# Designs tried in a protein design run: designed miniproteins, single chains, continued (4). Part 78

Each design is a single chain, and the fold is of that chain. pLDDT is the mean over its residues in the fold that is shown.

## One batch from the design tools (miniprotein)

Design m14692
Fold by ESMFold2-Fast:
Structure m14692 (fold): chain A 100 residues (1-100)
Amino acid sequence: MEVRKSLEERLRKELDETIEREGLDEEQKELLYQALDAYLEGSSVEELQKLLTQLAERKIPVTGLLDFLLLMFTLLGKIPVLAEEGKRLRERLGFPLPAP
């Protein structure tokens, strides 16, 4: 059953659409794919936070990325953990929190 492959393809498509919409450069694109791959490989929340911090430092639109990652964690059943971590990360990066 191809549920995981279908999900990966959908996540990559949404990421590609975000890259195109925001006009991101190749370095920013590589960091976004690295974050997606780390998530799909089951990397720790701490490792994902480090990648999100690097994306913010490279001036990638982190708000859209966090919403995308929240969607990824929702689809894979991890959203309660990421919701708290995402809130803390947004506060640390100085971005406004999403509406609850």
Scores: mean pLDDT 58

Design m14693
Fold by ESMFold2-Fast:
Structure m14693 (fold): chain A 80 residues (1-80)
Amino acid sequence: MSVEELLSKAEKALKEGNYSEAAKLALQAAEQAFKENNLEAVEKALTILEDANKKNPNNFEIEVALGLANINLGLLKLHS
């Protein structure tokens, strides 16, 4: 599945109130975008994860996904 498809599915899950699924899909998009050196896509995935975390702030899976995506963003910015 492409980064674009993962981001699209994550946005749909977020809109439907399925925050855990949105976070899972957004993390998958961030991890693939990181491997592709696509900073913009990692930032888009982080925006979805931040929105999911804001709407469900005590969800461990969302918190872990947000943390991992932030690490990926930091590593890309150091490399670039």
Scores: mean pLDDT 84

Design m14694
Fold by ESMFold2-Fast:
Structure m14694 (fold): chain A 92 residues (1-92)
Amino acid sequence: SSMEEAIKQLDEIVKKKLEELKKKLKKIGKELGVPESKVEFIIEVAEGLALIVLGVEKLLLRKGKISGEEAKEWLEKQLEKLEKESLEALKS
């Protein structure tokens, strides 16, 4: 169904963004001389937060409370904020 396709698209967006963010945080962390343990902790926090948001959006989609397009736009906006905050945490 269209709902199942929307859920699959959200899964792919999160997976792709987390893979990109993880690579970016590791690269910048190394360039800034940040301890690997701090970089890995920030990655774990970011992954956890992204998965919680994804879980809530999937639930709302399954209950017909939001459209697939609304879920996708909101998710992309939250992932952009997550990237910004993760980078700021890395620099502190």
Scores: mean pLDDT 88

Design m14695
Fold by ESMFold2-Fast:
Structure m14695 (fold): chain A 88 residues (1-88)
Amino acid sequence: SKKKETQELLDSLEEQLLYLRAIADGDKELEEVIKLLEEGIRYIREEKYEEAAKVFEKISEIFEKKNWLSASKTMRKHAEILRKLAEE
């Protein structure tokens, strides 16, 4: 179910947001990721999946520059899921 899939994604992203807020501690790249993640969550809630996918691609780029390659791959996977939802 599209609704179930988006809700599971939203729950995961809200938990990631709480974690990132706890560890950011003045890290400007993590502060930017937090802002983008809040924007991405908002787009998903508004069913703007293409816009959300672009936000997650941007988060992936920031993590890649930070050499957080596993986090970068996870964000790209989220973007792929969101693009598929946009095509439905």
Scores: mean pLDDT 85

Design m14696
Fold by ESMFold2-Fast:
Structure m14696 (fold): chain A 57 residues (1-57)
Amino acid sequence: SMEDIFKKQIELDRKEEQAAREKGRENGLKTAPPEDQEGFAAYYAEQALRDLRRRRG
């Protein structure tokens, strides 16, 4: 019942968050200057995750 719904939702959320973070990271790397690739990757990954969570709310 409620516990099964929670488990399924948590699993789906984790998969979506991982996918969003990875895609954001890739976009950051494509946009980044050579000197700050990791900074851009981290920033875009974080923004993608926040955007995903905002859409869920």
Scores: mean pLDDT 81

Design m14697
Fold by ESMFold2-Fast:
Structure m14697 (fold): chain A 79 residues (1-79)
Amino acid sequence: SMEEKLDEILQKLIAERKKPAKPVPFDEITVENLVEVAKKLGIEISKEQAEEDLERYRKGEFPSYEFQKLLIAYDLLKE
């Protein structure tokens, strides 16, 4: 499915660190928005986990794998 293909591509980009240096607008990123995008991709992430990872990412710390996939997907999935 599209969800499985996106997850595989995102995983490879994160693992190989080949993600393009394209900024994601942080003012548009909310915990609720991240959880919604995760559902579209078949990624399971709790609200609490997404909140913690978002804070880590804003501080320049390494967030979870799921959060990294969501950031890339948010950039790719513009309707």
Scores: mean pLDDT 64

Design m14698
Fold by ESMFold2-Fast:
Structure m14698 (fold): chain A 90 residues (1-90)
Amino acid sequence: LKELAEEAAALARAAARIAELAGLLEEAERLREIAEKLEEAGKKGDKEKVIEEIERAIELIEELIKKVPEFKEELELLLKGLKKILEELK
């Protein structure tokens, strides 16, 4: 669980960096908050919280793809990674 949560957090931080480069500072901060919550939940063994925060990251990244189509390819790769981790947790 901790390892999967850390991997998900890294993907969320990568999405935050893309949002920041696009000037979407509020979305970048939300993704960093999700990454921190993922790391904390993973350390506690809170699988339900890890799933919840991955689902929140997926939702926010889907919104980002619509707002910054120039980064669609990179964001879609991060989205696939998060969905793969989510499937492994089910």
Scores: mean pLDDT 85

Design m14699
Fold by ESMFold2-Fast:
Structure m14699 (fold): chain A 66 residues (1-66)
Amino acid sequence: MEERLFKLLDSNGDGFVSESELRTFLTYLNTSDSPGLEDLKKYADKDGDGKISEKEFEELAKKFMK
């Protein structure tokens, strides 16, 4: 499921998810403990460039999707 979500968010096929695409990802985290956009960015965007790689997204999904 996480791999499928990444494919849906990576609409331009460059292997990265932007901040706007992270906002879309939040709509799939329909849980009472869903993190905010800032929490997702802090966890996923380790290099601070505003883009999330496939590996970073997988780690994010594993952390917040049970």
Scores: mean pLDDT 66

Design m14700
Fold by ESMFold2-Fast:
Structure m14700 (fold): chain A 89 residues (1-89)
Amino acid sequence: SSQSRQLYDQGMQYFDQGNYQQSRDLYDQSYSLTPPSDLIGRGRSYYNSAQSYDQLGNYDQSSYYYRIAADLYRQMGMTQTADDFYSRS
């Protein structure tokens, strides 16, 4: 979890610098270390991957990942957040 969080934080730093490709790779690594039971951590990683794809102009992948994030947040009962993510897909 601490290692997953560190990778996530590094991904955010790259995103803030406009390095969306490296940011996505770090979010994917963070996701791989996130337990299946941590739906918030997983949903956050998918959401950030969607934003990175959007910034790279890959709208099909962005749409896909927004929908996955929305589905995870809906499973957690966070319906307003899920609806917001779905509107971006």
Scores: mean pLDDT 80

Design m14701
Fold by ESMFold2-Fast:
Structure m14701 (fold): chain A 89 residues (1-89)
Amino acid sequence: SELEEEMKKAIEELKKKGVITDEQAEKAREIFKKLGTFDAEFVFALLEELGVSEEEVERLFPIGYSLYLMEVTVSPEAAARAAELEARR
């Protein structure tokens, strides 16, 4: 799918720019292979486990970031999860 290719490209770009390590890039691939999701859960994993900024997620995964924002808007559970991330910065 186009979203899957967008993710692979963005992970490689983050690695090339030195924002994430080779180990973090491999971990990202493993997580999404295990989850089988490319929606809000993918964006949460980038923010929670890899420490990627929301600004970088919006820039590199615009479709995924839009799905994340929609989930946070309509789901109280997702909104609480996003608030926990902000509080732990």
Scores: mean pLDDT 71

Design m14702
Fold by ESMFold2-Fast:
Structure m14702 (fold): chain A 78 residues (1-78)
Amino acid sequence: AAEAAARAEIDALRAQAGKLRLQATQARFQGAGANKKAAATGSAELKAQGDALNAQAKALEAQAAALEARAAALEAAL
């Protein structure tokens, strides 16, 4: 019972981390596109958008890493 509950929590944490990793990848792709267009056009606004998307991706990656660390700690305690 307790082990099954812990494994369900580990699975939920890893699923949430995976979702955040996917969102981070999408933000990085959009950020790279915006920065490429900014370089081609000289647009400061597009550069700011690209930089903001890259910062968002970094924050999402940090959140995913924290959830992965929590899942690993729970698994180690089983």
Scores: mean pLDDT 90

Design m14703
Fold by ESMFold2-Fast:
Structure m14703 (fold): chain A 90 residues (1-90)
Amino acid sequence: PVDKSASNAYYRLYMEASSLAEDPEAFIGKLNLHLSKIADAATDEEIKQAIAELRTLVIQNLGNSDRIEKDIDTIVKAVLQEAGKPTSLI
């Protein structure tokens, strides 16, 4: 089954980007690229680095809040689960 929580978190970030980001289309493109990097990362160190880069991108474009942090964690967890990677790296 599709993770509804992850889909909802992604949609919230998309809507916030449309309101807050200087270039929403460029932001969504970069977000998707960083999610792919997390899925493709070969080592725990590479996964942690890719997650840190994703957090930096989102926070720089949308600001830092508990809701945004939770949405990032939810999306990253879903990507790691789909890729068969440990979610304890979040």
Scores: mean pLDDT 81

Design m14704
Fold by ESMFold2-Fast:
Structure m14704 (fold): chain A 65 residues (1-65)
Amino acid sequence: MPQVKEFEELVSQSPDLQELLRLTPDGVLDEQTRRAIRAFQRLAGLEEDGVPDAATLEALRAALA
């Protein structure tokens, strides 16, 4: 899914986020990636649905700014 790749690319721009979420950008949507998405959503105060939707990606971009 394009949104999953964008999530991984945004996280890769911040070593702090990679360490905090324990995300390894393997290019594979596995259980580790879904867990990282939910963990970020929880920290951002979003619903923990594990879907990298527009709200999740916007929160990531805000964290990088």
Scores: mean pLDDT 73

Design m14705
Fold by ESMFold2-Fast:
Structure m14705 (fold): chain A 73 residues (1-73)
Amino acid sequence: MKKVEELVAEARANPDLSSAEIGEKLNELRAAGGDTYQLALVVAARFGKGEEYAKKLVAGKEIGKATARELGA
C-alpha cells in the first residue's frame, strides 16, 4: 500500500477522477491511516480548490452534508 502522502498527491494530481474513483481513493486513504485533513485535501482538489477549502471542510463550516459524509463527519 502507498503512503498517505503519495495517495493524497496522486488524487490531487488527477482532478478527472470520477465520483466512484474519488470514493475508492478516500477509502484507500482511510485504510492507510489518513486523517480528516488529508481526506479534505483530496475532496478540495476534486472541486478545483486548495488548502483553504480543505481547512474549511475540516472545520465543518458551510460545507454540504454529502462532503461531511465523505470525510466521515
Scores: mean pLDDT 68

Design m14706
Fold by ESMFold2-Fast:
Structure m14706 (fold): chain A 70 residues (1-70)
Amino acid sequence: SAEIEKLKAQAKELINEGSRALSDRDVASLQETIKRLKEVREKLEELGDLEASKTLDKVIATFEAQLAKL
């Protein structure tokens, strides 16, 4: 699906943004990136890409754990 491919591309960009925010210790940017990753995860789940949704769930959990240590 073209929609799923766009969401996966968006997720990859957001993961890169989250990694930069974490490196910069930018709490506000990391929180916004986590919020956007959750929205992409929900859309992937709705479209039936459960594997991609599960992968993003793990990424989100990792960013949330790192955010708690900032």
Scores: mean pLDDT 90

Design m14707
Fold by ESMFold2-Fast:
Structure m14707 (fold): chain A 96 residues (1-96)
Amino acid sequence: MEEEIKKFKEEVKKGLENAQKLRDEARSLYEKATSPEAKQLARRAITLADSAIDYFKKALEYLEKGNIEKAKFYYDHAKSLMEEARKLIEEAKKLQ
C-alpha cells in the first residue's frame, strides 16, 4: 500500500511536470502563430493544459488526504485534458 501510494505520487508529479511543459509549448505556439485559426487552437490548448495542471494539483491534494479514489479520478481527468491539448497543438502546428 505505502509503496503503491509513493509510486502513484511520483506518477502524478511527473504528469504535472509534463502538463507544465505542454502549457509552455502551447504558449510558444500562440505567440508565434500568424493565422487566427492557429492562434485560437493554441489558446484552447493553453486553457486545457492549465486545467490539467489544476487537476494534477487536486490529485496530489487528495493523495495527501489519503483519498486515493478521488486522487485517481482527478489524475485520469488531467491525463484526458492533456491528450486533448496535444491534439490541438498538433492541429495548430499544421496551420502555423
Scores: mean pLDDT 88

Design m14708
Fold by ESMFold2-Fast:
Structure m14708 (fold): chain A 83 residues (1-83)
Amino acid sequence: MDALRQQAREKAAELTRELLAKGEAEKERLIERGRQESERLSSPVQSQRTLAQSYSAGGIMVMAGTADGLVVERQLERQVEES
């Protein structure tokens, strides 16, 4: 009986690892797809639209919290492109 319990425990652990690995792989795939989609949509024209609206509407308008997010995303996208 102990041997069967040990085997069942090992099988459960392996299945749990497989499910976690699959979940993480799918999560990464979705993130990467989103990043690629963002890159296509955020072509120079689309990126300029977001910032141009800020500058055109208010001149030099600093996009406080959003500006930091956009700058970080731009740097990350550039780093991913370089690698």
Scores: mean pLDDT 57

Design m14709
Fold by ESMFold2-Fast:
Structure m14709 (fold): chain A 68 residues (1-68)
Amino acid sequence: YPLASEEDMRAIARAVWLTAIKNGVPVEELLEDALKSSREMQFALIEALREAGLDEAAEELEKIRGRP
């Protein structure tokens, strides 16, 4: 349930993904983990990938996620 604003929740998820990226987790593994997670986690990974300069991976996840 609501712990913080949607913006705060998203920032937390983004930080988790950014940490994984900085630790050298392969992009393919991050994509697979995100696909098994909530849409919010997927969106946060897209943002983290773009912040890390991995635009191609961000585009790929967005396509797989499927726009509602």
Scores: mean pLDDT 74

Design m14710
Fold by ESMFold2-Fast:
Structure m14710 (fold): chain A 61 residues (1-61)
Amino acid sequence: SMDDDLASFRAHVETMSPETVEGYLAQLREAAKQARAQGDTDTAKLLDGQIKVVEEVLKQK
């Protein structure tokens, strides 16, 4: 499920350096913007979930 996928994604992001996580967050934000511009609602929703996880992990580092 999406929640299970996000839990696995979170565990992976937690192993990254702060610099890598910051760069990844920037890339995810641009990807989400492009998905919305193209009307890809499913991809945009998935990326928004990943962005939230990455932001939460960065706040804890």
Scores: mean pLDDT 83

Design m14711
Fold by ESMFold2-Fast:
Structure m14711 (fold): chain A 92 residues (1-92)
Amino acid sequence: KKKEEEVKKKTEGYKSFIYRIADAYYLAEQYPENSKEALERIDAEIDRLMAEDPLLGEGVRKARQAAVESKEKGDKTVDEIAKELYERLLKE
């Protein structure tokens, strides 16, 4: 049960991070001129984190792709990724 609590907290952290990235990419598609600096910073952060945690990187790639299509698809993808991460971390 302690393991479930730790996994839940880690999954919530991943979900929050992936959601922020999805939201930023969605905003960049809507307002490209105003989002350039934010995207450059996020891309650098993604590259660093993908090197440290490939599982997080996979989630980020999926959320980014969905977010450029619509905010709703991005949000749903983040929820699905969070559920998948929770199950994988709990199963280890």
Scores: mean pLDDT 68

Design m14712
Fold by ESMFold2-Fast:
Order: structure tokens, then C-alpha cells, then sequence
Structure m14712 (fold): chain A 79 residues (1-79)
């Protein structure tokens, strides 16, 4: 999941959102350091949903959907 967060960060940067890309890279580092920590995975899922809403409002609904799907997988891993 951390590698997928890194790929989504690259996509956000290409879409013109470097600050969102940095937020996604920070989440990738936290998930990579704590892949089995339920609290970290749950927090990452919540932050991804917020970033997805920001991207959807910015006109990137396809990228937002990809973030929501990853957030669902992170939330399931946290459960």
C-alpha cells in the first residue's frame, strides 16, 4: 500500500498539486514504517478521504476515486 501511495503522489504532482503530492508521500512513509499498525492505517485512510474530496473539488474525480479505493483497503487492513 505504501508503494501505491507513492504512485498516487506522482499522479497528483503531474496534475499540478505538489502540496497534495507531499502529503501523500508523508502518508507513504508512515504506512511503510508501520504497515501493521491499525491506528496508523486508520489515520491514513481518513486523511486520504479528505485529500480525495479536495481533488474532486479541484476537477480530478478519477484521481479522487483511486484515493478513495486505497482508503477503503487501508481501513479494511486496520479493522
Amino acid sequence: MAEELERLAEEAEKAGHPKIAERLRELARQVAAHPDNAEILAMAAEVLRKIAEELEKAGHPDLAERLRRLAERLAEAAA
Scores: mean pLDDT 85

Design m14713
Fold by ESMFold2-Fast:
Structure m14713 (fold): chain A 95 residues (1-95)
Amino acid sequence: MAVREEARRLLLLAESHAGVSEIAGASGLLTNPDEGKKGVEYLKEGVEYTRRTRDWLLGLGDRASAERAQRVEDQMKKKLEEFEEKYRKMLEEEK
């Protein structure tokens, strides 16, 4: 099976996107409510991108890479929940 290199490339892109989304989210939450909202939206986009990548990897028959993409998605969902809570706290402190 010669799909391993393409699967690896997609997985690395998903992991890179997840990392960038997490950094953007954290940066936004440190500035103001508008940037915090944008940061949460970036994380939501990252989760969807990783989920789509997992589905594509499953289509290629690469179960191992798909499972790794699933773990990235799960980690991003956990970070999203944390950032949404932090954003809510930021809004309460503004009032």
Scores: mean pLDDT 71

Design m14714
Fold by ESMFold2-Fast:
Structure m14714 (fold): chain A 85 residues (1-85)
Amino acid sequence: MLKEETFVREETVQVAPSDTVTVEVELDKEKKTVTVTVTTERGTHVFEFNVDNIFTVEILSYEVEVKRDGDTVTVTVTTKVLIKV
């Protein structure tokens, strides 16, 4: 039987309100990892979201939401995976 599961992870980065923020997302299907890189004028933050808990898992889709509120940037990664049971 095939089952779909959803994993959600949230990370926050502190920024100045006037900073330019760039977000880059990379999917590594072999490692089953979504990497989110948040670049500000002062530095780069890398978040790795690994869903490889069983070797039969396949990433079906991923969604990245970026929300800025004053001095905080919140990155939410939602990963939908197919698991064989």
Scores: mean pLDDT 76

Design m14715
Fold by ESMFold2-Fast:
Structure m14715 (fold): chain A 79 residues (1-79)
Amino acid sequence: GIEELLERAETGSADEALESVIELAKLLGDKLGKPTKAIGEILRAIGIKLDGEINGDLEGAKRRLVELAREIAREIESL
């Protein structure tokens, strides 16, 4: 569920946070009937992870991905 995805993002690596955002974005897109919404959030998450890798700030990237996961979870809960 959503809580397990958030826990993975918060306690895992930056890669696990990215995976959690992807799964939450897919769930949001499915609930809204808008695949483009899922794609947009996935691309945003990938950009955050790549920026962290390029700049050597994976911990910063992880924090941003966790916040994005929380944002998407809140959007899902508002539906």
Scores: mean pLDDT 88

Design m14716
Fold by ESMFold2-Fast:
Structure m14716 (fold): chain A 72 residues (1-72)
Amino acid sequence: MSRIQQVLEDIRNAKSAEEALRLIQRLAQVTTNEGLSFKEKNAILSQAVELAIETLGEDAVFEAAKGVVLPG
């Protein structure tokens, strides 16, 4: 099984949005290390984000992605 496929499977089984985002970051690194084109990398990363939203919900993924307390 490719490392890309393994990370995608890990994203499907992620227990939190924070875990899913860390796995997406790892996937970005793996695709870069495997020498994929920008187009291929973008397609895989878009699929990974869609999987995270489908599994954990849009609100949870967006909340984790905000991960910065905006100064009030």
Scores: mean pLDDT 75

Design m14717
Fold by ESMFold2-Fast:
Structure m14717 (fold): chain A 89 residues (1-89)
Amino acid sequence: SVDEVVAKAEALAEESDALLERAKAGELSPQELEEAIRRLRERLREVMDLFAAHRDQMSEEQEHRVLTALNEAQDNILELERLLRELKE
């Protein structure tokens, strides 16, 4: 459903924010960070597929919420990947 897509997008953004904060605090090992990035990318793909499937059924407000959340998650994933590269032995 459309509400499920919005909820999944916003949950992904919130989790990516929390993971980025923990990574910046040095709370994640390189292996944990790598696994977290993999999981976030899998969920991002899932939400993007759901968004594409339901976009025509969304209000402008719902579409804006999903796009905002997806952009936030993408930016957070990119930053996590940069941190992982910096931590490489």
Scores: mean pLDDT 89

Design m14718
Fold by ESMFold2-Fast:
Structure m14718 (fold): chain A 61 residues (1-61)
Amino acid sequence: SLSNAELLAEIREKAKTLSVEELERIIESLDKAIQESTDPVLRAFYQQARDIYLEVLEEKK
């Protein structure tokens, strides 16, 4: 199994291969997941993943 740190590293590498449209769609999905999550650990993970996708998106603009 992957640690959260390893999962976030894989998310970054995958994000680099995605289009601007795909990144925007994923960020929208993560925003919804953050708003709907009652689990603070899951919410923190979604926020960290969102930050990675947003960083990659800004690099492509």
Scores: mean pLDDT 84

Design m14719
Fold by ESMFold2-Fast:
Formats: C-alpha cells, structure tokens, sequence
Structure m14719 (fold): chain A 66 residues (1-66)
C-alpha cells in the first residue's frame, strides 16, 4: 500500500539522518583532538549541527549532479 511504502521511505530517511549525524559527531571529535580545544555541550552540539548540514548538502549535491 501507499502507506507502507511511505513508512519504509521515512524509516530509510531517518536511518540516513542518524548515519549523517554520527559522521558529524565523529568529525567534531576529530576537530577537538586536532585543536586541543574542549568544547562545552552547547558549542559541541552547534558544531555537530553545522557539520550535519554541510554533509547533508554535499550528499544532495552529489545526487543532483548524477
């Protein structure tokens, strides 16, 4: 059914979003290690959101250029 197809597509989208967030968190961890700067939870979350947005845009650009 259309409802089942929509639910599967939403589940796949959420899985992708979680994977992108995990990569963003990993990149922020690398930045902290390379710079020696300890970010507070607010600064860390802000930087994770910035990296998440950059990664998501990069993926969308890759799909659009195909």
Amino acid sequence: SAAEKAAQEEARRKQLEEQIRSIAEYLVDLIEKKTGVTLDERERERLIQEKYAELKKWLEDQEASG
Scores: mean pLDDT 80

Design m14720
Fold by ESMFold2-Fast:
Structure m14720 (fold): chain A 69 residues (1-69)
Amino acid sequence: MTLEELKEKLLASLPALLELPERLQVGLLTREVRYVEQTFGREGAEEVLRFLRENGVPESIIEAIEERL
């Protein structure tokens, strides 16, 4: 899976994800960002976090993900 394919998959899933309880949003998104960090490095993870911010993920969720990395 390329970084662009992952971003497309995330974009398609975000409306449903953002309707879930915050705890589940953090858990699911942290898993995806960790996969990106392991596969594409820190720069890939930072790009995905920026993408999530730009696509309406609340800053509180982003901060919780960053604390878990």
Scores: mean pLDDT 83

Design m14721
Fold by ESMFold2-Fast:
Structure m14721 (fold): chain A 87 residues (1-87)
Amino acid sequence: MSREEVIEKILAALETLAEELRAQGKEEAADIVERTRERIRKDPERAVEILEEAKREVQRLLADDPATRRRVLSMLDLALHEARKVL
């Protein structure tokens, strides 16, 4: 897979996750995921750094919702693993 294809898949996965979180009333989690997606879209070369920052934000802000925190961190870890292969 090309770098561009990997980034596109990461952006699509984050978009889907944000929509699912918003549908579940998890507005803060959805906002974090949407901001992360927009940052990667604007600067895909920094996707690894952006995803690592997002993980720290999720750990801090979603401490009171361990199920949502685990779900978001799992997706960010998968995205980070894929991004590191091409960046």
Scores: mean pLDDT 87

Design m14722
Fold by ESMFold2-Fast:
Structure m14722 (fold): chain A 75 residues (1-75)
Amino acid sequence: SARIEALAEAAYEAVKKAALEAGYSEEEAEKIGEQAAQALVRAAEAGDEEGVERMARETREAAEKLGLEEAVEKV
């Protein structure tokens, strides 16, 4: 769904930025962000509504802390 795609993109952006700030390379951060986005999509496909809402909350909190205004709007 469009909502899950937006949440996955927000998770990618937030987790990637957190990884970069933690000292990972751009390539490593992209991979870590992709893994987070894939985990959210898999939870949605499995019908794990509680898992999706938990990941959405964690993504929003991380995005707000990291100043990712566009990612916050996607959650």
Scores: mean pLDDT 83

Design m14723
Fold by ESMFold2-Fast:
Structure m14723 (fold): chain A 62 residues (1-62)
Amino acid sequence: MVKIEVEKVGNKYVLTIEAESIEDAEKALKEYLKKNNLKVIDVEFIELTEDKIVLKVVAEPE
């Protein structure tokens, strides 16, 4: 299961992705970026637990 939260801050987007694995989180992020014509400009944090990955990135329009 993958959860994506999106917040628009000025001309930038803050994406918070929660997934069961790093691979699932990366796939979800890549698909979201491609669908919305966005590029990652910063990775704010990655939290790793045994059952959950939380990835927070900042993106902007290409």
Scores: mean pLDDT 80

Design m14724
Fold by ESMFold2-Fast:
Structure m14724 (fold): chain A 78 residues (1-78)
Amino acid sequence: ASDIEIARKLVEAIENNEDVLPLLQYLYAKKRYRAIIGAFLLVSPNKELHEKFIKALVELSRRPLDPELVAEAEKRIS
């Protein structure tokens, strides 16, 4: 999937109150920063979605990378 397609999937997951941490850990581990930045830009006009996304990024920074969560997220994107 392209970075913009993944960014849109991140936004959709946030809108649906889904756990985005596995996908964020995958994107961070694979250095797909453009997808993360794209999602951030898409949520920025909406205060509620922006706050949810910031909370998810804080969790990403607090938790060690989990190879099993990364592998599961990769399967869901591919």
Scores: mean pLDDT 84

Design m14725
Fold by ESMFold2-Fast:
Structure m14725 (fold): chain A 119 residues (1-119)
Amino acid sequence: MIKSRVTPEDLAKARPAAEKILKALGIDSRYLQYALEQVLAYLGLHDKADELAERIKRAVDAVMEKFGIDKTTAVLAALAGLIAVESGASPVDARSAMKVITFEELSLEVIELAAEALK
């Protein structure tokens, strides 16, 4: 069910949801908007912005509390966790997907906690 490639049309559909989620999280970051647009387009989650904002906030708060990481890294970890939960990917595969999207290397332990908090 997950798309093998993200198209410009998929990104255009994801953009309003990404903007709404970032606004709900109090984030003003073009980089995080780009990462969120890519993940939402990849997962086809463009119609669940309010639910996703709540779930992502929960994951961000949990990983920041446990690991003392910055908010930007916590959001990226929550997005990797979302890939794992929504696609059934392992944390290793979710980390690899995020590295392709953002070029960031995330800790597996942080991704695992984020995925658990997103359930």
Scores: mean pLDDT 81

Design m14726
Fold by ESMFold2-Fast:
Structure m14726 (fold): chain A 105 residues (1-105)
Amino acid sequence: SLIDQLLAQTTKALIETNFNIANKMPEEGLEFLLRTAQDMLALVQTQEPLNAEAHRILSEMIEYIRKALEEAKGLSIEEQEQLARQVLQYYQQKVLEVIKILQSQ
């Protein structure tokens, strides 16, 4: 199901981002979150009918991650790690919101 695919992408994002943060590569962690968010948006876009609210939430999440990546360029590694953890938490909250919307259909 679409929900199973979104959960699989979320699990992959959690594992890889936490691994990158632990290895002092927080920017790589953020890049991975961006890629998995884009993949989830692509999955939602293939659905018929299109869930406009799920599409909007994922699009806003992608923009949030892009802005975080730009902010990261001016930060120390320690500050980038803190930012990456905050972005990961936001990512998890937004994906859960999308899943709840899709389950209510």
Scores: mean pLDDT 88

